Designed miniproteins, single chains, continued (3). Designs and how they scored, part 11

Each design is a single chain, and the fold is of that chain. pLDDT is the mean over its residues in the fold that is shown.

## One batch from the design tools (miniprotein)

Design m8373
Fold by ESMFold2-Fast:
Structure m8373 (fold): chain A 62 residues (1-62)
Amino acid sequence: SMDDELFGKGVSAFGKGDYKGAVEYLEKIKNPTPEALRFLGWAYERLGEYEKAKEYYEKAKK
């Protein structure tokens, strides 16, 4: 699915240290899984966006 492709691109960007790119791909996911939400949290944390990181970690617990 498009969501699976976006997740793959986001994780790849994250693995290369492109946290901005990771966020851009992962935020386009229409129905994010808990795993995708955790990656958004980790990426925002690495960007110094701690409040956004916390929000995504909280969403990932559901």
Scores: mean pLDDT 89

Design m8374
Fold by ESMFold2-Fast:
Structure m8374 (fold): chain A 68 residues (1-68)
Amino acid sequence: MEAEETIREEVERVRRHGRERGLPQELIDSMAHYVETTARKQPTEEEKVRAARETARLVIGSLDSMSS
C-alpha cells in the first residue's frame, strides 16, 4: 500500500496548500482529484508514486502562479 499512502499524502498536501490560499472547495477538490487520478492511472506502484509526487508539485506551482 505504499503507492496509496503516497497518493493520500500528496493529495492532502495539495488540499492544504489550496486551503491556505483560500481557494474555493470545488477548486481544491478538483486539483486533489487530478493528482489522485493521474497517479492511479499509472500501471506500476513505482510510477503511481512518482506521478503523485510530480503532479502535486506541478499543481502547487500552478497555485503560486494563479496568486500572481
Scores: mean pLDDT 80

Design m8375
Fold by ESMFold2-Fast:
Structure m8375 (fold): chain A 93 residues (1-93)
Amino acid sequence: SEEAEKYLKKGQEAFNKGDYETAVEYYRKALEIDPDNALAHLNLGKAYYKLGKYEEAIKHFKKAVDIFKARNPDSPLYKEAEKLLKEAEEKLK
């Protein structure tokens, strides 16, 4: 949706400035509107990862992987989500 995309963009802008807490808030708002937005789950996972919140990052990376696998398996974002999921899991050992 257009509203979800606006929040995604605001989250990306916050993330690019290193404001990961603000990025989390905007990505969460995007997911309130579109709960199965794979990009929002991927980006929320990245923001949690930057905050050292690896369990939360894993949750959202798994959701992104599941959605990409079902809807867009040839997306380069699918491979990125799988790689980031593995990296986050390795942090927890």
Scores: mean pLDDT 91

Design m8376
Fold by ESMFold2-Fast:
Structure m8376 (fold): chain A 58 residues (1-58)
Amino acid sequence: LQRLREEIRRLVRRGEELLREYERAVERGDDEEATRLLQELAQVNARINELLDEIDAL
């Protein structure tokens, strides 16, 4: 359980970093980079949901 929580915390921090990069890309008008970052953010969120489901199953 502790390991899953630590992994979730790491992913949350990664998501926050990606969100900041996404905001900056949008401000610059870099649609290609913004789209790529949004896709990476979606993958991080999907992984967080998987880990939360694992905790719920315990």
Scores: mean pLDDT 82

Design m8377
Fold by ESMFold2-Fast:
Structure m8377 (fold): chain A 55 residues (1-55)
Amino acid sequence: SAQQQALIAQNEKAAEALKERMKEALEKGDEFTANLLKFVLGSTELVIERIKERL
């Protein structure tokens, strides 16, 4: 559906932003923030996969 495609696009954009933020945190030596962002990124990618399974 159009709504599922929109949700995939939104989550993919969010995943890209999370990857950039994680890279910045790692460059600054902020391991705590980097680990939190890594967890959120993994969860976001799982959501994308689950939505795609229903297409």
Scores: mean pLDDT 82

Design m8378
Fold by ESMFold2-Fast:
Structure m8378 (fold): chain A 94 residues (1-94)
Amino acid sequence: SKAREAEVLNGLGQLYFSMGKLDEAKELYEKAIELAEEAGDKKVLARAYLNLGQVLAAQGKIDEAKEYYQRAIELARDVDPEIAAEAQQRLAGL
């Protein structure tokens, strides 16, 4: 399913992020967002937004990172409290 493909891309993006490969991680998260939107999976989409925000923050793109953390909070609020809490914590740390 597209939702499972988006989850796999989120995981692969996290691996590239941990290796400092920020541009590659960003591309994987952007593809995960596309697939999660097509699947209508708010939880996977929120995780992808949170992950993209982390990459943008690491690249110094603070205003863009804030926007994606806020989107992750809004989407995750009622579907995944852990994603919402992590996004709130990272937003506060910017």
Scores: mean pLDDT 90

Design m8379
Fold by ESMFold2-Fast:
Structure m8379 (fold): chain A 84 residues (1-84)
Amino acid sequence: SEVEEEALKIVDEIIAEVKEEFGDTKSIEELLLEVAKRLLEKAEELKEKAKKEKDEEKKKFLLELAEKLREIAESLLKYIESQL
């Protein structure tokens, strides 16, 4: 799935950024929480971009991608809650 491929790419990029920025200074739970936060922020950004998109196929792609990132973030938050 094109949506799944792009979502995984975004997740990998955010994980790499969080690890570079905080990897040595934060707990695993704090790192995962930061990843989840940035995924939710990216999902909202994509949703706002979709509102301005004139191409119906691209708009649908952006909305599906935003929803997939939100689902991944919510799964991470549930996992973190289970570790506490």
Scores: mean pLDDT 86

Design m8380
Fold by ESMFold2-Fast:
Structure m8380 (fold): chain A 68 residues (1-68)
Amino acid sequence: MEEAKKLLEEAERLEKEGKELIERGRKLMAEGEASGDLKLLNRGIGLILRGIGLEFQARLLKEKAKSL
């Protein structure tokens, strides 16, 4: 079914994007810890949360695809 394949492809893209945001966030957190910069720490946390949100959306799309 074309719709299920579309959802799975979209989920894969969101997973990759989420992972990239989490990795960037971890890097900013490490820089903030090293420099004592609370703004960098907060920015890193924000990116990680955004990445987790995308990974969660990807999981929902995969479950929806299984239901089709």
Scores: mean pLDDT 85

Design m8381
Fold by ESMFold2-Fast:
Structure m8381 (fold): chain A 67 residues (1-67)
Amino acid sequence: PPMPAAEIAEREEFVRRVQARAALLVAEAPPRSEEEERALVERALAEADGLSEAELARGLALARAQL
């Protein structure tokens, strides 16, 4: 069976926040090694739910610019 709409929405929101936080971290200090890249991803996962609305919007704009 397909996932419940609420679960899909929660996962999509979390993914958006992780992408936004990762983009903000990359903008401050681009990772220069695989270790730094892993640390950045771990930090993005840990800090994603703590983003303000302004930080989320800025992070998503930066993620788009990094493509």
Scores: mean pLDDT 78

Design m8382
Fold by ESMFold2-Fast:
Structure m8382 (fold): chain A 80 residues (1-80)
Amino acid sequence: SEVEELLKVVREAWELLNDPSIPFEEGARRALELLQEAVEKYGHPVLEKHLPRFQAALEAGDYQALRDILAEIEVELRKL
């Protein structure tokens, strides 16, 4: 299902945020790119709602907000 594909994208984004071999900002930027690609491919309302928040948190350097937003995306997708 589309939801299963989106949950895979979220899992890959978490792997990027939690990769100790790369700087957090680099992992977060790659996670943003992955989420942007998923919005372009699927146009899912949950991703469209949260993507601007994730981008703003990254631009602000708010790394806790990035994790919180990604967790919110995962929870909302799992409820579908």
Scores: mean pLDDT 86

Design m8383
Fold by ESMFold2-Fast:
Structure m8383 (fold): chain A 65 residues (1-65)
Amino acid sequence: MLELEIEKAFARMVAAIGKIMYERGKASKETVEKLEELAKKAEEAKTAEEARKLTLEGIKLLNEA
């Protein structure tokens, strides 16, 4: 349970970073929307592994931005 909540928190943090990058002109609006979608999917995750996979996809999107 605790590990799942930590992974969900990481997904929310990645989405927040994306929004800050967008406000500073360093990421596209499309990237922010995709990151917010991944964070929402992470909230519905039933396992830490599922939430972590979504977080890693978000980090990859930020790195490609």
Scores: mean pLDDT 82

Design m8385
Fold by ESMFold2-Fast:
Parts: sequence; C-alpha cells; structure tokens
Structure m8385 (fold): chain A 83 residues (1-83)
Amino acid sequence: NAQKKLEEAREKVYEATKKSEEAIKNGDVETARQYLEELKKAGEELIKAAEDAGLPQSVIDGIKRAIDITIKYLEKKIEEAEK
C-alpha cells in the first residue's frame, strides 16, 4: 500500500528530526549525529515512497529541498553544539 508507506516514511522523518533536535538541545552531539544519519536514510525512504505513490515531480522536488534544508540546519547546529 503506497499510501501507508508514504505515511510511515513521513513519520520516520519527523521522529528522526525531533530526536536529533532534542539531542542537540541536551548537548548530546553523538546521539544528535546518530539521528541525523537516521534522518538521511528516512529522507531517502520518503522520496522513494513519494515517487512510488505517483506524486507530481514538483512535489517530489519540494520534499527533496525540505529534507536538504533540514539536514544542513541540523549539521550546523551540531557543529555549534561541539564548541
């Protein structure tokens, strides 16, 4: 079921992002990096699920940009937390 896979992939992206942000807030850089890697993997799954669900290319491109922005944001916050 493409709809269920798309929903599950969105949830994984959300949870990985939330857990990475919480780890950054707590100064746990190692845990933040682990969840950032989970976010990267979840983002790939979300893009694939969106393609399999037949979403328009403009929507898929929007998802790709949103994931890239979130990853870069978290990478910067992790670097700042290491100081």
Scores: mean pLDDT 86

Design m8386
Fold by ESMFold2-Fast:
Structure m8386 (fold): chain A 80 residues (1-80)
Amino acid sequence: KESIEKAIEYLEKAIKALEEGDIEKAEEYMAKAVEELKKAGVLDKVLPYLKKAQQYLAEGDIEGAIEYLRKAIKVLKEEL
């Protein structure tokens, strides 16, 4: 539970960084979230959403990236 809660916190911080235009900081928080998700054993449940968020970031679509990070958070909250 603690690792899932930390992953959600890091993904929320990533979204805030994206809203502030700090892509590098957002990617750092996403990486920290992935490590917590690995510890919790739930990375596989949200990996498709995280991959979509990374794809949108690579395309410069910040709104699309935020949408898929929010979808990942929703799935993780259902695991608590």
Scores: mean pLDDT 86

Design m8387
Fold by ESMFold2-Fast:
Structure m8387 (fold): chain A 98 residues (1-98)
Amino acid sequence: SKELILEYTKRQLRYIALKTEVELIRKKAEELNNEEALKIAEEAEEKLKEIEELLKKAKEAIEKGDEEKAKELLKKIDELIDEVIELIEKGEKLIKEA
């Protein structure tokens, strides 16, 4: 449906924004030699890889007309996005307190 394409596109844009934020946290953590912040960036990067794979699967489900599968995958993506946001907030706090 057009609605599912729109919902997919919103998650894709969110993924790109979060990936950029995590890259900035990694760079700052490396500059500060902050091992705790580096570990958080690495955890966020692993979750971003999972989001990327789920986005590919969601796109395939939408293209095949499997709306139930697409919705399931988008929900899983939302859960991982929330986890990445929490890691970004924790990482930002660590690099600002250094």
Scores: mean pLDDT 90

Design m8388
Fold by ESMFold2-Fast:
Structure m8388 (fold): chain A 99 residues (1-99)
Amino acid sequence: SEELGREGLELGKKGVELAKKGKSVEAGELAALGGGLASLAAENGKTKEAIELAGEAGKLALEGGLLAVKNSETQEGLNKGIAGALSGAGALFLAGKKV
């Protein structure tokens, strides 16, 4: 699950950068994917390091999703940003339950 956490973290980082550039649809989609991977990493995490990676990935997905919502000029971008933020929040909740 450490690999899933690292993939989620990288997607979350890219999502935040795209959201900062106003690409809210792409940012929200990356946040949703990153949050999904973070949730899988949290559920399958057996080590403190794996759970911490899942938490960090979830935080970035939540940040990217919220920023996508803030910077969106379209209904699609708003919807994708909300989905990304919820995905990240869910991952954070799952990771938090294990610490």
Scores: mean pLDDT 84

Design m8389
Fold by ESMFold2-Fast:
Structure m8389 (fold): chain A 82 residues (1-82)
Amino acid sequence: SAELRAIAEEYKRLGEAYEAKRDYKTAGQYYLMAGVNYEKAGDYGEAAEMYALAAKSYRKAGLTDQARLAEKKAKEMEAKAK
């Protein structure tokens, strides 16, 4: 859906903005929301990238459990993108 991709792009921009502010917890949350919307749109490559960015942001925030979950989601999306 074009609408789901547009929503994902907006969450991606928010993730980038909060990462630039070094608010890694909020950046991780927005990257995760971008990944979910790309996944729903069937854009598995973009979903994998967003889940990986969420994981990296969560690790910088010290949120290890959220990072591991996002890393697992990134690998699932990479497998679907092939």
Scores: mean pLDDT 91

Design m8390
Fold by ESMFold2-Fast:
Structure m8390 (fold): chain A 86 residues (1-86)
Amino acid sequence: MKEFEEALKKLVEALRNGDREGAIQALKDLFKIVAEKGDLELIEFLRSLLTPEGARELLRKYGVPDEQADELAARLVELIKEYLDS
């Protein structure tokens, strides 16, 4: 759980800083953790990040202001789709 939370925190920080490479690395770490644990709750959580609503909720939980949350949520969804298409 702590490893998953740390990877989520790094993802949000990378998105806020415009660090695409850091965001991609954090996504790889998140997917690796989910693959290793096979936890349905973690799989459902990652699936929610493919939606703008789920991405916004994550960003707000980690302290992103509402004004930035919509833009960063769209960017997160786009990065996840790019990662899955590669």
Scores: mean pLDDT 77

Design m8391
Fold by ESMFold2-Fast:
Structure m8391 (fold): chain A 74 residues (1-74)
Amino acid sequence: ENLKKAEEYLKKAVEALKKGDYKKAAEYADKAARYARKAAEEYLAAGDMKGALEAGIVEGISLIVLGVAKLLGG
């Protein structure tokens, strides 16, 4: 569930960024990063290295989108 939520928020963040809605892009990217981190922690605790890597990638991309949105939004 946490990884799916992270992916959904990341998609919304990218869509907002493409529209120039930097405030919404930052809000969605922050949510995506938080859910991805929770997913990565859960996968690591379960010994699921593939799930942990996938969640870690989503967190990383979400943080990049967040940084770009904050930079462009002021």
Scores: mean pLDDT 88

Design m8392
Fold by ESMFold2-Fast:
Structure m8392 (fold): chain A 87 residues (1-87)
Amino acid sequence: SSRLTQLEIARQLIEEDESAKEKLLELLEEKLKEAGLPEEEIKEKLEEFKEKLEKEIEELKELIEKEGKERLLAEIDAEEAELRAAA
């Protein structure tokens, strides 16, 4: 996945907490269905992604407590701007 996609996911998790997890899982499921993957593979990939998102949410909660949401979002904005300028 692109770094821009990773930053977008991080932004959504910071701004929307647990609610972003459900939205991201639904989007992934739709994408995997559109790709024509078998239901068992979709379930496996969704479970893996859910576990990764839950770990990322816990790590982001610790960063938010230490640095604050506004600082983390500003850092994401800065990196996104740099990546888009370089593209």
Scores: mean pLDDT 76

Design m8393
Fold by ESMFold2-Fast:
Structure m8393 (fold): chain A 57 residues (1-57)
Amino acid sequence: SSLKQELLRAMGRLIRAMGDLIQAELDGASQEEIERLRKEFERARKEFLKVAAEIDK
């Protein structure tokens, strides 16, 4: 279903954003870069939760 594909895309974005944030922390990136990636992670997390909530209905 299209909803399943939307969930998989949102999950992929969330996993990538989390990986980018973890990698930046490991590499000792600047606080500005960490904050940017943290905001991207929060956006991806919010989108994923919104799509996941539609499946639980």
Scores: mean pLDDT 85

Design m8394
Fold by ESMFold2-Fast:
Structure m8394 (fold): chain A 92 residues (1-92)
Amino acid sequence: GPGTMYRGIAVRYVEAGELALSQGDYDTAIQLYELALRLDPNSSTAWENLGEAYLKKGDYEKALEYYQKALELDPDNERAKKLLEEAQKKLS
């Protein structure tokens, strides 16, 4: 279906976002992950990476929200769970 066709493009946006994130360009990473999520909103990895970009920007509330979304899609995502706990500690 159309969702399957869009997943390939979404993966390319995630890859580009991960490159931007690795270079410290958090704003570009966020834009690329948001584009990926418009095409594939069920990507736990894209939600987790979006959370990490906001965590690195110091926006702990958004980071927590996006890690919660990643865990809603994949409850076994131990990395998202640990990053969520880290974001919670920053807010306390």
Scores: mean pLDDT 85

Design m8395
Fold by ESMFold2-Fast:
Structure m8395 (fold): chain A 65 residues (1-65)
Amino acid sequence: ELVIEGLSEEEKEKVKELLEEIERIKAQGDSPENIAKREELEKEILRVMMEAERRTGKDVVVKKV
């Protein structure tokens, strides 16, 4: 399970939804299209985290448990 600190509840939900979509794409197998989709979702997660850090002045910490 992923523990995310430094995000609002809404931002945590967005990141969780993006991570769930990445896992769904992984389950479909590795194709060039699926790899590109995963990369776009990873970039979106990064954007959410960076914007949250800039807005709150707090570090976003992601831990895999």
Scores: mean pLDDT 76

Design m8396
Fold by ESMFold2-Fast:
Structure m8396 (fold): chain A 85 residues (1-85)
Amino acid sequence: DDDNLEIARIAQQSNDILSSDGSVSSAQRVVQMGRDNPSAASQVFSSAISRIYSIDRQRGRDLLRTMQRNSSDIDINGDRVLQAV
C-alpha cells in the first residue's frame, strides 16, 4: 500500500511538472523525486513521457532524452515509451 501511495505521489508531481514545463530543470526535479524509489519512478516517468509525447512529439522526445541522461539509476525504456503512443 505504501508503494502504491508513493507511485501515486510521484505520478501527480511528475505530471504537474512535465506537463507545464518540459525543460531540463523540470526533468531534473522529477528525477530527484524518483531517486527515493527508482522502481516506482521508472513506471511513472515512462507513463508521463508517453502522455506528453502523445500531445507534443518533439517535447516528449526531448524530455525522454533529458530524463535518460539524468536518471541512470532509473530504468526508462525509450523504445517502449515512444511505441506506447
Scores: mean pLDDT 61

Design m8397
Fold by ESMFold2-Fast:
Structure m8397 (fold): chain A 85 residues (1-85)
Amino acid sequence: EDAEILRRAAELARSTGHPLAVKAAELFDKAADAYEQGNTEEAIELARKGLDYLSEAAEKSTNLDDQINLAVAIIAISVLLVNHR
């Protein structure tokens, strides 16, 4: 279900409309595609890049709904990355 977690994080990030969160969403969608194709290494690399953009978006966000959506996405991706180390 790692691909599902990645796609959910992409939806949450994209919902904020923040340019950096939208970039993170694109990376998470690509990571989900890579994971579904069995390319776990590429998926992890893409997810890490997406997390960096997502973290920057969270630092710049002043909207509470956006902060909640970004925080949930950050937690989901962080848990996924810890499981893969």
Scores: mean pLDDT 83

Design m8398
Fold by ESMFold2-Fast:
Structure m8398 (fold): chain A 55 residues (1-55)
Amino acid sequence: ETRTVKIVVDGKEITLELPRMTPEEVARIARVLMELIDQGKTPEEIEAAVREAAA
């Protein structure tokens, strides 16, 4: 099962479809997301990396 999460960073809205996760997993995913945004990755690349991290 998945949940849709919307995050706004620097005026950009990113929509992510994430599986059920613990608070610790959510914190880890948030860390990865922030790093990728800082590196200028696209929303598609961010979503793919987050999905891999959650696997």
Scores: mean pLDDT 69

Design m8399
Fold by ESMFold2-Fast:
Structure m8399 (fold): chain A 57 residues (1-57)
Amino acid sequence: MSISIKEAVKEAAYMLGKLGRTLSKKQVDTLSRISGLSHAEINELVEKGRQEAAAER
């Protein structure tokens, strides 16, 4: 299966959240530009990963 850069960025943001990582504003801007996702969508995916990791404890 081929994945788009948008899907790759979504997966990366989610996984960073699960690992308890945060993205800098520059990193969010870069990911937004290459994927077409908004800054809010990227930050929401990071937060979803973080919440899911916390809920499974």
Scores: mean pLDDT 78

Design m8400
Fold by ESMFold2-Fast:
Structure m8400 (fold): chain A 66 residues (1-66)
Amino acid sequence: SMKEEIEEFRRQAEETLEYLKKSKDLELKKRAKEHVEGLLKLPDLPEEYREILEEFLERLKKLLEE
């Protein structure tokens, strides 16, 4: 179901963010930011995915400020 797909996407986003938090690879973090910013520009992106990606982006920006 769509709900299960959204929950799986949220879980994958959390796992990715945790991995990035532990990584010292600044280029990987920058590419992740660029990728998410690109996804957020998609006109047909469902609101639930947008909310997850916006939260991901804000948390990733905070990691890049350290």
Scores: mean pLDDT 83

Design m8401
Fold by ESMFold2-Fast:
Structure m8401 (fold): chain A 57 residues (1-57)
Amino acid sequence: EEEEMEKYAKKLGMSLEDALRWAETVGLSREELLKILKEAYEKNLSPSEVRRRLHQA
């Protein structure tokens, strides 16, 4: 859900627009991006750890 993605992205210090642009760059779907952001939010991951997981997707 877009509202949830926006919430998680904000918690991680990024805008939804930036998160979506990054996902397009690495070939992630919106659903995959949401899953990664939700997991990062639930585990209180650092921005560097989130970036690592996006790279490995």
Scores: mean pLDDT 72

Design m8402
Fold by ESMFold2-Fast:
Structure m8402 (fold): chain A 108 residues (1-108)
Amino acid sequence: KKKVDELLERAVGLLDRAAREAERMRDKASPSVQELLDKAVENLRGGADHARAGDLSSALGSVLLAKEYVDQAAKASSPDLAEQIRRTVGGLIEEALEALEKALSESM
């Protein structure tokens, strides 16, 4: 399933990038926002691991949970940091979800 494999590789790359961006933004964040970003990173990396294993359902679940933590982190952040979180980390998560949903559709 070459097309599914390409979509999974894309999703993994996007999730790894989202985790790295969240880690960079952690350094600018308050302790409460750092905790939310740490939980987001954990779930983004978990989602990437599930995607590498071909477990699309677990990958989607982990990425959706990461999105929830990212939204909470943005709401608890300063306006400038909130915009950076939503634009960079949020955007990468949205692209990863699109790739995972397309992989799921192609695998059915």
Scores: mean pLDDT 87

Design m8403
Fold by ESMFold2-Fast:
Structure m8403 (fold): chain A 73 residues (1-73)
Amino acid sequence: GAAYNALSPREQAILEALSVRPLTARELAEETGLSQSTVSRHLRRLEARGLVRRVRVGDRTLYELSAEGLIAA
């Protein structure tokens, strides 16, 4: 579909999972039932839209919702 304000069902599932707690791409894949490559692709799009941010916690990269991502979830 066109890349504007609409979210795909997979992107909605990722945002919903992240609304509970910050997760790694692997944990998001496990939570959503998607492959890690699919999750990573959608995370890149969501990050480019300002809905998700990366946070480094020790040696782990976590993803968390921005304020706009929380509203969209």
Scores: mean pLDDT 78

Design m8404
Fold by ESMFold2-Fast:
Structure m8404 (fold): chain A 61 residues (1-61)
Amino acid sequence: SHFEEGLRLLEAGKPLEAAGHFARAIEEDPTHAEAWAQLGVALEKAGHPASAAAMRARAAA
């Protein structure tokens, strides 16, 4: 799944590529709270803290 590939890329130190896969997982299931949370982690590691904060807020809702 895109979510699993995102986690693998995050472990490999590729947060920007991981963010792309988490975004695809959210497109398929926008209720997947963990995908929103992991997108936030990936965006923060990629140097996009404002975008990361927005994704974390979605995960908490």
Scores: mean pLDDT 82

Design m8405
Fold by ESMFold2-Fast:
Structure m8405 (fold): chain A 70 residues (1-70)
Amino acid sequence: KEKEAEELYVKGIEYYKKGDYEKAIEYFKEALKLDPNFYKAYAGLAKIYEEKFKDKKKAEEYKEKALKLL
């Protein structure tokens, strides 16, 4: 479970580096379907919504989720 979630997270990072933020979000969400406690995926989602989409509300929601899992 954790290994598969990490692999999807890595795919999300690859798409983020390519500038495909929508694909990156899809892979981070798929990682969370496999491991709902995978805080790295929440951190990745928060970063994209904050930095790329300028969606402060979604960014704060994902930051809160990540912090609760530490």
Scores: mean pLDDT 81

Design m8406
Fold by ESMFold2-Fast:
Structure m8406 (fold): chain A 61 residues (1-61)
Amino acid sequence: PLEELKKEVDERVAADPDSASLVFDESTFPSEEELEEFERYLREKTKRPVLRRPEGAPAAA
């Protein structure tokens, strides 16, 4: 559920603002719609550009 991921972000931002720069995988989300909503949420919470990075696989081109 998307709301659980949002709470996880809130907890990390509250505990360590410097650790707010989180990395997440598309595979964590069941659909692209939820991914984009979560991305927007991250931008609101951190007020920083959000980057999506795959873990274990470099995505250059």
Scores: mean pLDDT 60

Design m8407
Fold by ESMFold2-Fast:
Structure m8407 (fold): chain A 74 residues (1-74)
Amino acid sequence: MEEAEKLIKEAKELYDKGMEAYNAGDYEKAIELFKEAVRLLKEAESLLEEVPVEHATALAAAEIGYVAAQIELS
């Protein structure tokens, strides 16, 4: 569980940075940060038998942020 916990923590930090970039209008940076957060959360999921609500919520938020940032650049 230590490795999964570390990945979730790192993903949350990346998500927060992604939101800061998104709010600053740096959508290219936001996409990179949200994409990396999603990657780490999916890796954490592969290590877990049960996905905690906090993980599912973080993953959904990161995926939504990624799509929203891409729409802004489209």
Scores: mean pLDDT 80

Design m8408
Fold by ESMFold2-Fast:
Structure m8408 (fold): chain A 61 residues (1-61)
Amino acid sequence: SNEEKLREIASTLSPEQLAQWIAWLEREKARVEADPSLSPEEKARAVAILDRAIAILREAQ
């Protein structure tokens, strides 16, 4: 699954690299939430995916 692949990748990253990826994903989440071209449903779906990715990377820290 995509989550299994992300966990495998996360296990190879340094703490600094994990922090950089988390920061990037948090910026993407803010961008999605602020995007006027996206419906509330599209925003909710995208944010849920990003939150899941952030959680996986934080577990690897």
Scores: mean pLDDT 87

Design m8409
Fold by ESMFold2-Fast:
Structure m8409 (fold): chain A 77 residues (1-77)
Amino acid sequence: DAALLAEADRLAEEGRKAGLAGDYETAVKLYTEAAKLAEPVSPQRAGEYYYQAGQAALAAGDEELAKELFERGLELL
C-alpha cells in the first residue's frame, strides 16, 4: 500500500527533524510509529526506521530501549 508507506516516510521525516532539534523522545516516538506503519508493506523500510529510533533512544540516554529497537530492526533487515 503506497499510501501507508508514504505516511510512514512522512512520520520518519518528522522524526528526523525532531532529532536534529534535540527532541530525542519525540524522534523515538515518530520513528517507531513510522516503523510500525511500514512493517506490513516494507519490512526493510520498517527495519531502517527501528534502527533510527534506536539511535534516537541512545541519544536520549535510554540504552535498554535502544537495544530493543535495534534488535527488532535487525530482524526485519
Scores: mean pLDDT 88

